# Designed miniproteins, single chains: the designs that were tried, part 99

Each design is a single chain, and the fold is of that chain. pLDDT is the mean over its residues in the fold that is shown.

## One batch from the design tools (miniprotein)

Design m3659
Fold by ESMFold2-Fast:
Structure m3659 (fold): chain A 56 residues (1-56)
Amino acid sequence: SMAALQAKKERFIASARALLEAGKISEEEFREAVELVEQGNFEEAERIVVRSVILS
């Protein structure tokens, strides 16, 4: 449903913001991940976040 998709976007953005606040991803990586999530591209957004966390 659209409500479930919106909730998934909000949870992802909240998790990514927590990682940004913890210094595990950059502001640029956070912005890129949010843009991908808004486009519905969760796979690429997750790839960016996971890569950044592993490399931090």
Scores: mean pLDDT 84

Design m3660
Fold by ESMFold2-Fast:
Structure m3660 (fold): chain A 86 residues (1-86)
Amino acid sequence: SLTPQQRAALAAVTLLAMEAAKKNGGYVTLDEAVRIVREAGRLAKLTPEQIDAAIAHVREAAKKNNGKVTPQEVVDAVRRGLAEAA
């Protein structure tokens, strides 16, 4: 199960990614997704290792989709990174 800090980070990532995608035809760019993950992770007091793991998964998702990810793909990538860094 996720810690309260990890749940807070996922909630913040979800909100920020959905708002970014709303302005960009349903997609978040890799650069925006990385900024969102770093901002949400730091505010939620995630470790640098957890933030880096989440970003690595976001980069892999974006590579598959020509540098664009959906909000759900950002959330799923962050969840995977947090599980690996646990």
Scores: mean pLDDT 84

Design m3661
Fold by ESMFold2-Fast:
Structure m3661 (fold): chain A 55 residues (1-55)
Amino acid sequence: IEKAKEMFERNPESKEELLRLAAAVGATTEELKEFSKLSIEELKKKVEELLKRYE
């Protein structure tokens, strides 16, 4: 990686990471599609709920 431009915002990548976390904790493909339509804040809330439930 030659440029640190990835550090600029990170918001889109954060959403993708949250979706991967949801998948890892057992969210279905259908749920992942629904979550991908949410804002980052809503998605964080959903992922937090899933992690809390399955922890």
Scores: mean pLDDT 62

Design m3663
Fold by ESMFold2-Fast:
Structure m3663 (fold): chain A 64 residues (1-64)
Amino acid sequence: DPLERAHMTIIGLGSKIGRPLPLDASREELVELAEELIEEYEKKTGKELSEEDRELIEEFLRSL
């Protein structure tokens, strides 16, 4: 399931940078947190998130 994969990717990013997502976050909070997590992940690892993973995350957030 692409939505499950996207959700797990977001959780994984938060865990890797020490910023886990709150379980009760609103849709708007999840969008803002996901954008911050992607930016922090790219800064900390020096790697860009793949276009496929970024699109999956954006699609997941839009479906909320």
Scores: mean pLDDT 68

Design m3664
Fold by ESMFold2-Fast:
Structure m3664 (fold): chain A 68 residues (1-68)
Amino acid sequence: SAEEQALLEQQMALAEGLLTKLALAAGAETVTVERVDLNRLRVTYTKDGVTYVVDVALEDVPTFRLPE
């Protein structure tokens, strides 16, 4: 339904913001978050001159941690 689509869109938008905030808090210099599926996001971030790319399912966002 339109209401279900709106809720998913809101959850994805919140997830993008949260992932960006978590990466920056962990010391990332640059962060880009893009939607790669209806419930999946790709985080590209640079830390200490190294660029990392991580795909995160929406359900895993609350427990997300940056790799070492």
Scores: mean pLDDT 80

Design m3665
Fold by ESMFold2-Fast:
Structure m3665 (fold): chain A 105 residues (1-105)
Amino acid sequence: TITLTQSPTSLTAAVGETVTINATASEDVGNNVSWFKQWPGQSPQLLIVNASRLVEGVDSRFTGSGSGTNYTLTITSLQASDFATYFTQNHATTPNTWGQGTTIS
């Protein structure tokens, strides 16, 4: 079983700041990592697929990077709507595994 560990688990930021969230996989996952955003009480929104590909209709302030075991989500010019919990998902294995989440407050 592949485990995804996100760092930090929580962070405090202000509108207009740049935020970076890291994820480490216990094994090489190639580029089979997606990033999701979940607002309280809402369904998760897919942001990034294949580590670095921005999903159509998602704001270009979101950038994904990384390969192998180390992955990063960067959010530039943080907006009020970005104060949410962010999750990674591994697609290299079945069942898919999730990171524990990172909350921006």
Scores: mean pLDDT 86

Design m3666
Fold by ESMFold2-Fast:
Structure m3666 (fold): chain A 61 residues (1-61)
Amino acid sequence: MEKRTEITVLPGASKEEGEKKAKELAKKLEEEGWEVTDVSVIPTETAAGPATVVVVEAEKK
């Protein structure tokens, strides 16, 4: 069993924009034969300003 985690930081993005990006990443992983197991969209504040962090976890049997 293989595991993969994709993390993307979106500077200045809203939670809604992060959710859209999460769906795009999940679709790409599924097209590559991965099974998406978890999706997290986290609005945060960085030293460079507000950002949204997108985390997509996937597994391959």
Scores: mean pLDDT 81

Design m3667
Fold by ESMFold2-Fast:
Structure m3667 (fold): chain A 60 residues (1-60)
Amino acid sequence: ELPEFEGVRSAEELAARLEEYAKKHPDNPEIYEQLARFYEAAGDTEKAREWREKAEKLRS
């Protein structure tokens, strides 16, 4: 389950919340995919790739 991020004003705050949620729910590939999409949209292709690989590993 993904948490609600209403009231988040910045991309940095959103990323921090997603990373915290990923640490608490390491077996959830959905949150890793959300982080990958977020970083890709933000132009951080290296971070996007890292989170995408983690999501793929969990699905395998």
Scores: mean pLDDT 72

Design m3668
Fold by ESMFold2-Fast:
Structure m3668 (fold): chain A 68 residues (1-68)
Amino acid sequence: MDADIAVEIAKELLEEGDYEGARTAAEKAIEIDPNNAEAYRVLAEAYEKLGDLEKAAEYREKAKELEE
Protein backbone atom coordinates (compact mmCIF):
# COMPACT_ATOMS: atom_id res chain seq x y z
CA MET A 1 0.00 0.00 0.00
CA ASP A 2 1.19 3.52 -0.87
CA ALA A 3 1.55 5.87 2.13
CA ASP A 4 -0.68 8.45 0.40
CA ILE A 5 -3.41 5.83 -0.11
CA ALA A 6 -3.15 4.79 3.55
CA VAL A 7 -3.55 8.46 4.61
CA GLU A 8 -6.65 8.80 2.37
CA ILE A 9 -8.16 5.64 3.90
CA ALA A 10 -7.43 6.96 7.41
CA LYS A 11 -9.16 10.27 6.60
CA GLU A 12 -12.22 8.46 5.20
CA LEU A 13 -12.40 6.30 8.33
CA LEU A 14 -12.23 9.43 10.54
CA GLU A 15 -15.17 10.90 8.58
CA GLU A 16 -17.12 7.63 9.03
CA GLY A 17 -16.42 7.62 12.79
CA ASP A 18 -14.20 4.51 12.66
CA TYR A 19 -11.47 5.93 14.87
CA GLU A 20 -9.73 2.58 15.49
CA GLY A 21 -9.63 1.95 11.74
CA ALA A 22 -8.30 5.46 11.14
CA ARG A 23 -5.55 4.89 13.75
CA THR A 24 -4.54 1.60 12.10
CA ALA A 25 -4.47 3.12 8.58
CA ALA A 26 -2.43 6.14 9.77
CA GLU A 27 0.02 3.81 11.56
CA LYS A 28 0.41 1.88 8.29
CA ALA A 29 1.16 5.13 6.42
CA ILE A 30 3.90 5.96 8.98
CA GLU A 31 5.33 2.42 8.63
CA ILE A 32 5.65 3.01 4.86
CA ASP A 33 6.87 6.62 5.12
CA PRO A 34 8.02 7.72 8.61
CA ASN A 35 8.46 11.32 7.36
CA ASN A 36 4.84 11.76 6.27
CA ALA A 37 3.63 14.71 8.40
CA GLU A 38 0.02 14.26 7.22
CA ALA A 39 -0.02 10.66 8.50
CA TYR A 40 1.05 11.88 11.97
CA ARG A 41 -1.67 14.55 11.90
CA VAL A 42 -4.35 11.97 11.07
CA LEU A 43 -2.96 9.61 13.74
CA ALA A 44 -3.08 12.43 16.32
CA GLU A 45 -6.71 13.21 15.39
CA ALA A 46 -7.65 9.52 15.64
CA TYR A 47 -6.10 9.27 19.12
CA GLU A 48 -7.89 12.48 20.18
CA LYS A 49 -11.22 10.99 19.03
CA LEU A 50 -10.41 7.78 20.93
CA GLY A 51 -9.73 9.82 24.10
CA ASP A 52 -5.97 9.22 24.20
CA LEU A 53 -5.01 12.87 24.55
CA GLU A 54 -1.40 12.12 25.56
CA LYS A 55 -0.68 10.18 22.34
CA ALA A 56 -2.65 12.75 20.33
CA ALA A 57 -0.37 15.53 21.65
CA GLU A 58 2.76 13.42 21.02
CA TYR A 59 1.92 12.67 17.37
CA ARG A 60 0.72 16.24 16.72
CA GLU A 61 4.13 17.48 17.91
CA LYS A 62 5.87 14.94 15.64
CA ALA A 63 3.85 16.21 12.66
CA LYS A 64 4.98 19.79 13.40
CA GLU A 65 8.64 18.67 13.52
CA LEU A 66 8.29 17.22 10.01
CA GLU A 67 6.75 20.41 8.54
CA GLU A 68 8.75 23.35 7.21
Scores: mean pLDDT 82

Design m3669
Fold by ESMFold2-Fast:
Structure m3669 (fold): chain A 100 residues (1-100)
Amino acid sequence: TWQQFMDQVLSRVPSSIRDQVRQVMDQTYQQMQQTPPGNYLQMVSHMWRMVSRVTGWVMGHYISQGVDPQDAARRARDVGNTMMRDGMQLVDQWYQQQQG
């Protein structure tokens, strides 16, 4: 479910940005629910924008804490890759439900 996806993401992001991440995930869910049936590319676009924002916030947090830029980028990439994988599974499920 979206709630399980959100809970998993929030467990992986720094506590200082969790409220921002929750807000953008809630907004993205609403946007996806409002997306016309069969508009797969629009749903993918909403997911990509959300993942990009969260990835940027994670990287920025670690850089602000004095983490090496390469390490900060690796940590942000891990979060982003996990979000994209899990999020796209939900998008694919929703698209299949709209087509069936």
Scores: mean pLDDT 82

Design m3670
Fold by ESMFold2-Fast:
Structure m3670 (fold): chain A 99 residues (1-99)
Amino acid sequence: DPLKKALEALRQGKYEEALELFKQAVEESREVRIMFAQAYEKYEAGDLNFSLFMQGLARRYGLPELPELTPEQREVLLEVMEYAKKLLDEETSEAERRR
């Protein structure tokens, strides 16, 4: 499960490994992609609560909860959120061109 492995790598300070595993999870699951993309939209609106987002994600996918996020962990998550939004926007544009 790339999402569980990503969270474990993030907890261990393996930020590059965590980033790659989160990107893999976003690419393999449309539901995960939508969740991270929506989090990025909230971030751009100034409404993102990282702790609530991670708690929701952990509960939904049976992942261990992170008690507090470091600035470095937040930076990795933000990069994943931005990547998910880009993929979702590209998917939408391709679907519109097929009509």
Scores: mean pLDDT 78

Design m3671
Fold by ESMFold2-Fast:
Structure m3671 (fold): chain A 90 residues (1-90)
Amino acid sequence: KAEDYYLEGLRYFRLKDYEKAAEYFEKAIELAEEGSSLRAESLYLLGLAYEKLGEYEKAIEAFKKAIEQAEKGSAIYESSKKNLEKLEEK
């Protein structure tokens, strides 16, 4: 299930294993329904994992996709926009 991959991604993110976190968030995104909150959250966390890895281009792409999937004005939407703006100004 997409939720199982999302939870494993969170576990590895907490362990600071950002490579494994990104892998599991990618799997969650593949299985999650288009436009779902789970897909938006997984894309946002994938962006954070890539940012921690120094993969800034991949992080930018993930945050842009999170903005597309998230409800406008939601925490995920606003957080993704904030992180995208930060990365694009560098």
Scores: mean pLDDT 85

Design m3672
Fold by ESMFold2-Fast:
Structure m3672 (fold): chain A 85 residues (1-85)
Amino acid sequence: SMEEIEELEKKIKELEKEIEEALKKGDLEKAKELLEERIEIHKERRKLILQDESLPAEVQTGLVLREIGEILDLERKIKELEKKM
């Protein structure tokens, strides 16, 4: 549901703060774990968006593409962190 998507958005914002703190402290292993957790939340949001029959097709497509873009960006960030580990 949209309410479930909104709860996942709150969790993403909390994870963003935790990732920033881990990076600030130089804890690259923790930052990587948190980035991987954030990817899983974006994957769950994508599933919920695809299951929402109330969304117009154009809106659903745009929201799904946004989640895919976020996942790809986070995967690139993990790859860059792994080069420093």
Scores: mean pLDDT 87

Design m3673
Fold by ESMFold2-Fast:
Structure m3673 (fold): chain A 60 residues (1-60)
Amino acid sequence: AQALAQALSAVEVSGYDEETIEAAAKTFNVDLEALRKAVALKQENPEMSDEEIAKIVVEE
């Protein structure tokens, strides 16, 4: 969950570019599909924290 939250935060800084999502997944050793789901949830729920989104994705 923490690694996924860090990867999501890195993607937010870079503007949700697909190459950045792939790079962040590799850098933080998180599943690429999980990170893509986290990005989608963050865009739908911008008020949620990265940690909350990461927890939801990991529990699914």
Scores: mean pLDDT 77

Design m3674
Fold by ESMFold2-Fast:
Structure m3674 (fold): chain A 92 residues (1-92)
Amino acid sequence: SAARRAAVFAALRAVQDRTAAAIADVQETIPDAEALEVVAEAARAVAEAARAAGDEVRARAAELLAELARAERDGDAARAAALRAELRALAA
């Protein structure tokens, strides 16, 4: 049902919006490395929820975001650049 799919996506968006607000709050009080780990954990949760909902594009984007957050934390500039390119390709 289209209505059931819309309700699931609305719920996922609400979770993403709350998670983004929590991450922004964390970044003001916690060092960047710890904030990036929180972002990676939140992105993994979003990926699992999106996969359960059948949204493969959203799941892949969230997985790439989690890997990007880890690459940034580890200072791996080459891996971070490659992951950003993959995220841009999904957004196109």
Scores: mean pLDDT 66

Design m3675
Fold by ESMFold2-Fast:
Structure m3675 (fold): chain A 65 residues (1-65)
Amino acid sequence: MDLEKVKKEIEKKTGVTLSDEELEEIRNMILAGESIETVIQYLQEKYGLSEEQARTIVSIIVENM
């Protein structure tokens, strides 16, 4: 995954800035077999994101895996 590309796309589409460590954590959750809906809920709870922001972030990460 191109971390710089993913970070820029997330910020452009959602206004959310994530660190490399945060992106790798989310990617590792998906690679470990967590459901997309579980990852969306985790992002909403941990980062205070809306469902739309969380879903967009997960979509961008999945498209770049």
Scores: mean pLDDT 84

Design m3676
Fold by ESMFold2-Fast:
Structure m3676 (fold): chain A 70 residues (1-70)
Amino acid sequence: SMEELRKLVEEAMKAYEEGDIDTARELLREALKKFGFEKTAQAIMELAEERGKLEVGNDLIQMLLEIKKE
């Protein structure tokens, strides 16, 4: 569901901001598996815009792109 996707990206953003990069990567990997790249990237950017955290959003998108290459 879209609610599950939003929760995963919220948790990933929180982990990233707390310096827990490994947890952020794991949560993004789960989101990518369940919802795909396009929906996950959109959810990250929407959340980043809502919270005024565009730099964090861009960092998470970069991480998502690296995971996609695996």
Scores: mean pLDDT 88

Design m3677
Fold by ESMFold2-Fast:
Structure m3677 (fold): chain A 60 residues (1-60)
Amino acid sequence: ATSAEILELLREAAEAEKAGDYATAARLYQQASDMLRARGEDELAAIAAEKAREAEKKAQ
């Protein structure tokens, strides 16, 4: 994944979260987290994973 692809996923996740679509936001944040981790960006990956977890909790 490129930096542009990860940024686009994070933008889409944030827009889904603003729209109250927490299930979509959780999926997109998790995907971005996985890509960041694969690139060695562990701190950013952890932040994205936490956002995914919070969104998943709200989706219930």
Scores: mean pLDDT 84

Design m3678
Fold by ESMFold2-Fast:
Structure m3678 (fold): chain A 64 residues (1-64)
Amino acid sequence: MTLEELEEKREELRRKAEEAREAGDLETALEYEIEEAMYLMQIAVEEIIRKREAEREEEELLEL
């Protein structure tokens, strides 16, 4: 899944959470907020992994 797709999912979840809050469904709103936070963490982790993969390729060339 691309970073752009993950950001789009977060925006959709944020909108759904707001709609649930306006409807008074705080439990559903909380669930969407938790999912949004999980996608945010996934984006951060993917960025770190991609950076580390580039560094690993360089380090493999330096292994004796």
Scores: mean pLDDT 76

Design m3679
Fold by ESMFold2-Fast:
Structure m3679 (fold): chain A 73 residues (1-73)
Amino acid sequence: MSDEEKLAEAEELVKKGEEAYERKDYVTAEEHYARALELLKEVLGVDHPRVKETFEKQIEASVEHLKEVVLSL
């Protein structure tokens, strides 16, 4: 996969993650953000603003998922 293809896939994954988050499917959101983050880190490097933004979205989804898990205990 080319770097351009990786960036396009990452953008689509971020969008899918946002859509999952809006419907409160935090597990699916976290998975999409995690895959997008992997691709963005490969192409742009860990210090890029897009990587940081995507990481923040992944953490938000993970926190919401953890709240659901804790409430199920």
Scores: mean pLDDT 81

Design m3680
Fold by ESMFold2-Fast:
Structure m3680 (fold): chain A 60 residues (1-60)
Amino acid sequence: GGPIYRALKDIESDLEEYLSLKKGELVELLEEINEYFALVKSLKTGKEGIVPKEYLEEVE
């Protein structure tokens, strides 16, 4: 699979293409869309969506 990242803060979105996350939730990087956004998969729910890269921290 791809690299694992942690949400640095709560991320809320009402848009279908974007993923809502709580602070500390883990996601797998699927694709870097551009310098600002990534497509990720929630390890908790299995849902995929777009998240701002600045709100993610790579897990050691």
Scores: mean pLDDT 85

Design m3681
Fold by ESMFold2-Fast:
Structure m3681 (fold): chain A 88 residues (1-88)
Amino acid sequence: GMKKYLKGDELYKQGKYEEAIKYYEEALKEVPQIPDIVGRIYFNLGLVLYENGKNEEAIEYFQKAIELLDPSDPLVEEAKKKLEELLK
């Protein structure tokens, strides 16, 4: 749940991208399946996959985040900017 999400964020900040991915994936299995919560985890998976050079997977997760998050959420604009960078 949220503890695994927070651990994923900690690992991402430490540059431990592969470990961060594993914790975010485990968080997705345990968090409530509420679009805002799932969309935020998808956004963070997109970021960590991008930093780890997994550009195609990063694109998929940024797209999933945009689909689930409220259009007014600042993370939607950030995900769109990352997609523009990756699709150029």
Scores: mean pLDDT 83

Design m3682
Fold by ESMFold2-Fast:
Structure m3682 (fold): chain A 63 residues (1-63)
Amino acid sequence: MSEAEELINKISKDEYLSQTQVVAALMTLGLSLGEAIKIVKEQSDGREYLSKEEAKEILEKVL
């Protein structure tokens, strides 16, 4: 599995992740809180929850 997939699986066992969970994953990869929030807000398109595939894509964009 990729590093992004491993992080997502550690944070959530559900099919979907909240914006807060994706922010936490990005911060684990070294992003600041402000940078992580900005990316997640832009990528979520107003949705409270993202699929694991979408979360993985977001994390891979910063790796």
Scores: mean pLDDT 78

Design m3683
Fold by ESMFold2-Fast:
Structure m3683 (fold): chain A 99 residues (1-99)
Amino acid sequence: MEVKEKLEELKKKLEEALKKAEEALAAGDLETAFEHLEKAIEYAEKILELLLELGEITEEEKERGLRLMRGSAELLRLGLVDGLADEELLALGRELHAA
């Protein structure tokens, strides 16, 4: 189905964005890393929407996932990242990629 093809494409884009975020973090470029993490969250959001269409998740699960991802992106944007580990954010992205 077209939806499954689009899901696979979005998963690849998510993986690429996460890889670029990891590379930027390793280089000490936090601004670039956060930019790629925001892009990864955008792809993860699209993946959740498609998973709902496929019946693999519920609307409640989608809303919860979107809230968590948007909250993380907003904290990064506002510089309210004290106490957050980059490893935890990357782990969240990997979990969403595995879905």
Scores: mean pLDDT 68

Design m3684
Fold by ESMFold2-Fast:
Structure m3684 (fold): chain A 63 residues (1-63)
Amino acid sequence: AEEEVEPLIAALHDPSDEVRIAAAKRLGEIGDPRALEPLREVVRNDPSDKVRYAAAVAIAKIL
């Protein structure tokens, strides 16, 4: 079954850095363009350098 993009987008706002990193990586692997704007917000606003990096890599994989 295809993984649901919407729960992963919600997980980008999880209080755990580890969960947000995992969500960003999975969104990049899926390649669904619906994730692009949520991932761009993470790159701009997330307090964790590791989470921002994972989101930037995911955007590059989707584009």
Scores: mean pLDDT 83

Design m3685
Fold by ESMFold2-Fast:
Structure m3685 (fold): chain A 109 residues (1-109)
Amino acid sequence: EKAKEYLEKGKEYFEESDYEKALEYYDKAIELNPNYAEAYFNKGLVYAALGKYEEAIESYEKAIELNPNYAEAYYNLGIVYEKLGKKEKAKEYFEKALKLDPNFEKAKE
């Protein structure tokens, strides 16, 4: 499916730190599949890497809206809130991630 091809291409660019191209391909994946939770999650990763924490939060929240069991998205929301100095909010998201996936032991730290 073309949307998945665009998602994988976006991941390749992200690994190369070509954040502009990564966003371009994630947006193409979303255009073909507006319910693509993983594409929104990956946009959050790009925005977080760029220090655009507001956009990162919005992207992770959209991923969670589409997939409420997305433990990794909750964990990364916790990381972003921790970087913003919002420790209690970060803790809430880390606890949610651990409840969904107990293997996120590091989320307690």
Scores: mean pLDDT 86

Design m3686
Fold by ESMFold2-Fast:
Structure m3686 (fold): chain A 73 residues (1-73)
Amino acid sequence: MDLNDPKFQGEILASLGRMFYSLGEKLASQGKNEEALESYEEAIRLFEEAAKLGYEEAPEEIEEVRKKKEEIE
């Protein structure tokens, strides 16, 4: 794996996005909606950056996070 490869960097950013998405879901389940919204917004941002680096699944993952964000907005 090449750490300078944009595709590899995109996969790392997508992995971080999934971590923030998971964190947001856990926070929402605890009634911490403000913190959950912050985590969802960070997840969307990370997936958007991953998409720019060639992560092809980002649009689907962004839509999933947006749907969850709207449920607690």
Scores: mean pLDDT 82

Design m3687
Fold by ESMFold2-Fast:
Order: C-alpha cells, then sequence, then structure tokens
Structure m3687 (fold): chain A 58 residues (1-58)
C-alpha cells in the first residue's frame, strides 16, 4: 500500500480512527479537531463504524 495510513494493519487503523473520534469529542484544540475530522472523512464507512465501536471502549 502506498498511503502510509493504508500501510498500517487494520487494527491500528481502527485504533487511530477511534482516537480521532475521542479527540474530536474531548479536545478543545482546534488543530486536533481539524486533523481528526480530516482523518475520519478520509476513512471508508466500514472502518469508521469499527472505529466508533472501538472509541466506546477507549
Amino acid sequence: MKNPFLGLPEEERVELLARAIRALRESDDPRTKQIAQDVLDSAPEELRRKAEERAAAL
């Protein structure tokens, strides 16, 4: 895979997305929120679903 994000194992990608969801909810830093939104928008819907479930566990 050429994209660094896609080069990660699926579990790590889901973990990063879950962290992005948590950061978006909890963080007050505009840069962190912007990056989190960008990452989420780039992710396939299936991965996003798994990330939402993982975020609940984090």
Scores: mean pLDDT 72

Design m3688
Fold by ESMFold2-Fast:
Structure m3688 (fold): chain A 54 residues (1-54)
Amino acid sequence: KYDEIFNKGSPYEQLDAVNAMAKLGKSKDELEYKAKNIPYGDLRSEAQKAIDAY
């Protein structure tokens, strides 16, 4: 479950989870909320780019 990755995973695993969820067509609002909780700004920027691409 993606919730486990966001609670226990590394920042890179959280970025990969956002990318996977965006490809699966999950809601943009949910993805943006999760991306904002990634602890490093550079990784948050990459997550936002992935969300905006879908």
Scores: mean pLDDT 74

Design m3689
Fold by ESMFold2-Fast:
Structure m3689 (fold): chain A 62 residues (1-62)
Amino acid sequence: MLNWDEVEASVLILSASVYLRIGDYEEAIKKAEEAKEIAEKNGDDVSKKAAEELIEEAKEKE
């Protein structure tokens, strides 16, 4: 059975968080946008919100 898209979204959110922490805001936004799209397709509001918050923080720090 396995995995759902939520796992993929979670990995992208973690990647975005890492890029944001090291100051690579462009990559952080890219990974967070990918996570948001996957979360939206799955109706995962929690992951979608997390991705949106990462995008906002990265844009604020550019």
Scores: mean pLDDT 77

Design m3690
Fold by ESMFold2-Fast:
Structure m3690 (fold): chain A 73 residues (1-73)
Amino acid sequence: MEEEIEEVREELQKAVREAFALLDASGTVTPEQVAAMIAEVLRAVGYLLEGDVEKAREEIDSLKTLAEQAAAA
């Protein structure tokens, strides 16, 4: 469990870095899109604190999807 939480934490950190790098490159992102991505990060952190690795990963995937959609817009 602890080991899985650490792994998902690293996945979250990587996803956040990649998402923000993508936003920096795009120049077309709205404040609402940034707020939505921050909300996914907060939910992922919440699930990690509760030990819910599966739900944390779902939020990380949602963050990646939102970042891709924002960059493609």
Scores: mean pLDDT 77

Design m3691
Fold by ESMFold2-Fast:
Structure m3691 (fold): chain A 100 residues (1-100)
Amino acid sequence: SEKEAKEELLKRMEEVMEEVKRLLEEGRIDEAIELLLKFEKEIVEDESIPRELKVFAGAQLALILMQLYIYKKYDPEKVKEVGLKALEEAVKAMREYAEE
């Protein structure tokens, strides 16, 4: 079922986002990036996930990764704040997507 696949993916995303939040709060930025990249690879390689759900998940992960990568490189003192904000926006997007 497409609905079951969506619910399972959103649950996996929520679990990963909670761990990313913990790592960011601890200042473990490289580990947060590695976890996000690992999860993105798992989503790409999981043939049971419909393409539309992969696009949604990939977009949310890419937005967080982009913010973490750019700020780590150019403004490392702000990377935690910007990363946590990007994560909060991704969680909000996930909740809105779950209601559809």
Scores: mean pLDDT 86

Design m3692
Fold by ESMFold2-Fast:
Structure m3692 (fold): chain A 86 residues (1-86)
Amino acid sequence: MNGVVYNALAKEVVELGRQDPVSGAAAFTALSQGMYEGLSAEEVLERVVEAIRKAGEATGKRDVAQAGAERLEESARKAMEEVKKK
């Protein structure tokens, strides 16, 4: 069940890393730590989005970070809705 959401998040993290390696690395670290701590999919999403936002602020690439966070939130929302329908 959570695997569908985690797969959706992982795909978007890889794509973000291709566009901005710093934001991608921050997102991957937050995703890995959240999964390791056994957090819910919603809590993991919140940590990943916050990590991307902080990376964008630190690098000045706020536009890339914001677009990446929005794609991650939308992808996760769709995956969570699919899980609820099954």
Scores: mean pLDDT 79

Design m3693
Fold by ESMFold2-Fast:
Structure m3693 (fold): chain A 57 residues (1-57)
Amino acid sequence: ERERRIEELAEQLREAREKGESEMGQLIQQLLAEDREVALEALRRAGLWATRSPPEP
């Protein structure tokens, strides 16, 4: 199912982040090329999508 795939991809993205920026970037490009919507959702779940959380008191 789509949800399970998104969770698996999010975990893979977090692992790639641990290895380094280059590995993460390559994985992101590959996922976007295959299925953009799934890739974006996986990035969001991994906490890697367009973060703009300024500190809020």
Scores: mean pLDDT 70

Design m3694
Fold by ESMFold2-Fast:
Structure m3694 (fold): chain A 76 residues (1-76)
Amino acid sequence: SEKEKQLQIQINNLLLEFVERADEAGVPDEKLTELFQALAKNDYDKVIELLEEIAKEANDPEVEKLAKELIELIKK
């Protein structure tokens, strides 16, 4: 449906911004790789766990905000 397509586009855009900011904040490539692996498997429960873990490791308010927005969209 159109709503599902728009939701996926929003998730993808926020995910790119999240990954870029987390990388800039010094989050290890290994953690970002785990996130991409979970996404490739459509394991959204693990994606949510990794988003929360990465946000804590980044210790960056913008990364935390992006993680929160992504989690809310994924839960829809």
Scores: mean pLDDT 82

Design m3695
Fold by ESMFold2-Fast:
Structure m3695 (fold): chain A 61 residues (1-61)
Amino acid sequence: MEVPELTEEQREKLIEAAREGRLSTADGMAEVAKELGLTPDQAGAAVGRLFAEGEIPEGEL
């Protein structure tokens, strides 16, 4: 799975969005992706990578 190279700002915003529950809905994911200049699919792949790295705790999505 191809995951985009994230800036530190994009990474922090994705982690914060996950903690706020914004990534649990399609609309929330699309809004966060737009804020970061990513497609929803790219944002989803990046979130999956952050989960695998332990940056986003289980149960926050």
Scores: mean pLDDT 72

Design m3696
Fold by ESMFold2-Fast:
Structure m3696 (fold): chain A 69 residues (1-69)
Amino acid sequence: SELEERERRLAEGLEEAARAGDVERLRELGREALDLFEPDLAEAERAAAEEQAAGLPELLARREENPPL
């Protein structure tokens, strides 16, 4: 529950700072979020990077060959 509570507080803080246009606060909260989620991001980032690295260039190439009308 501590992790969930911290996540909620960070999300609320980011929303408030964004609405206030407080760029410095957003930067601070972003670093707090990174520190909190670093272990989970390592696993998720690996999975996402592997998937996107394999598929992204091909998807981009297909989109360039078939641009929206």
Scores: mean pLDDT 64

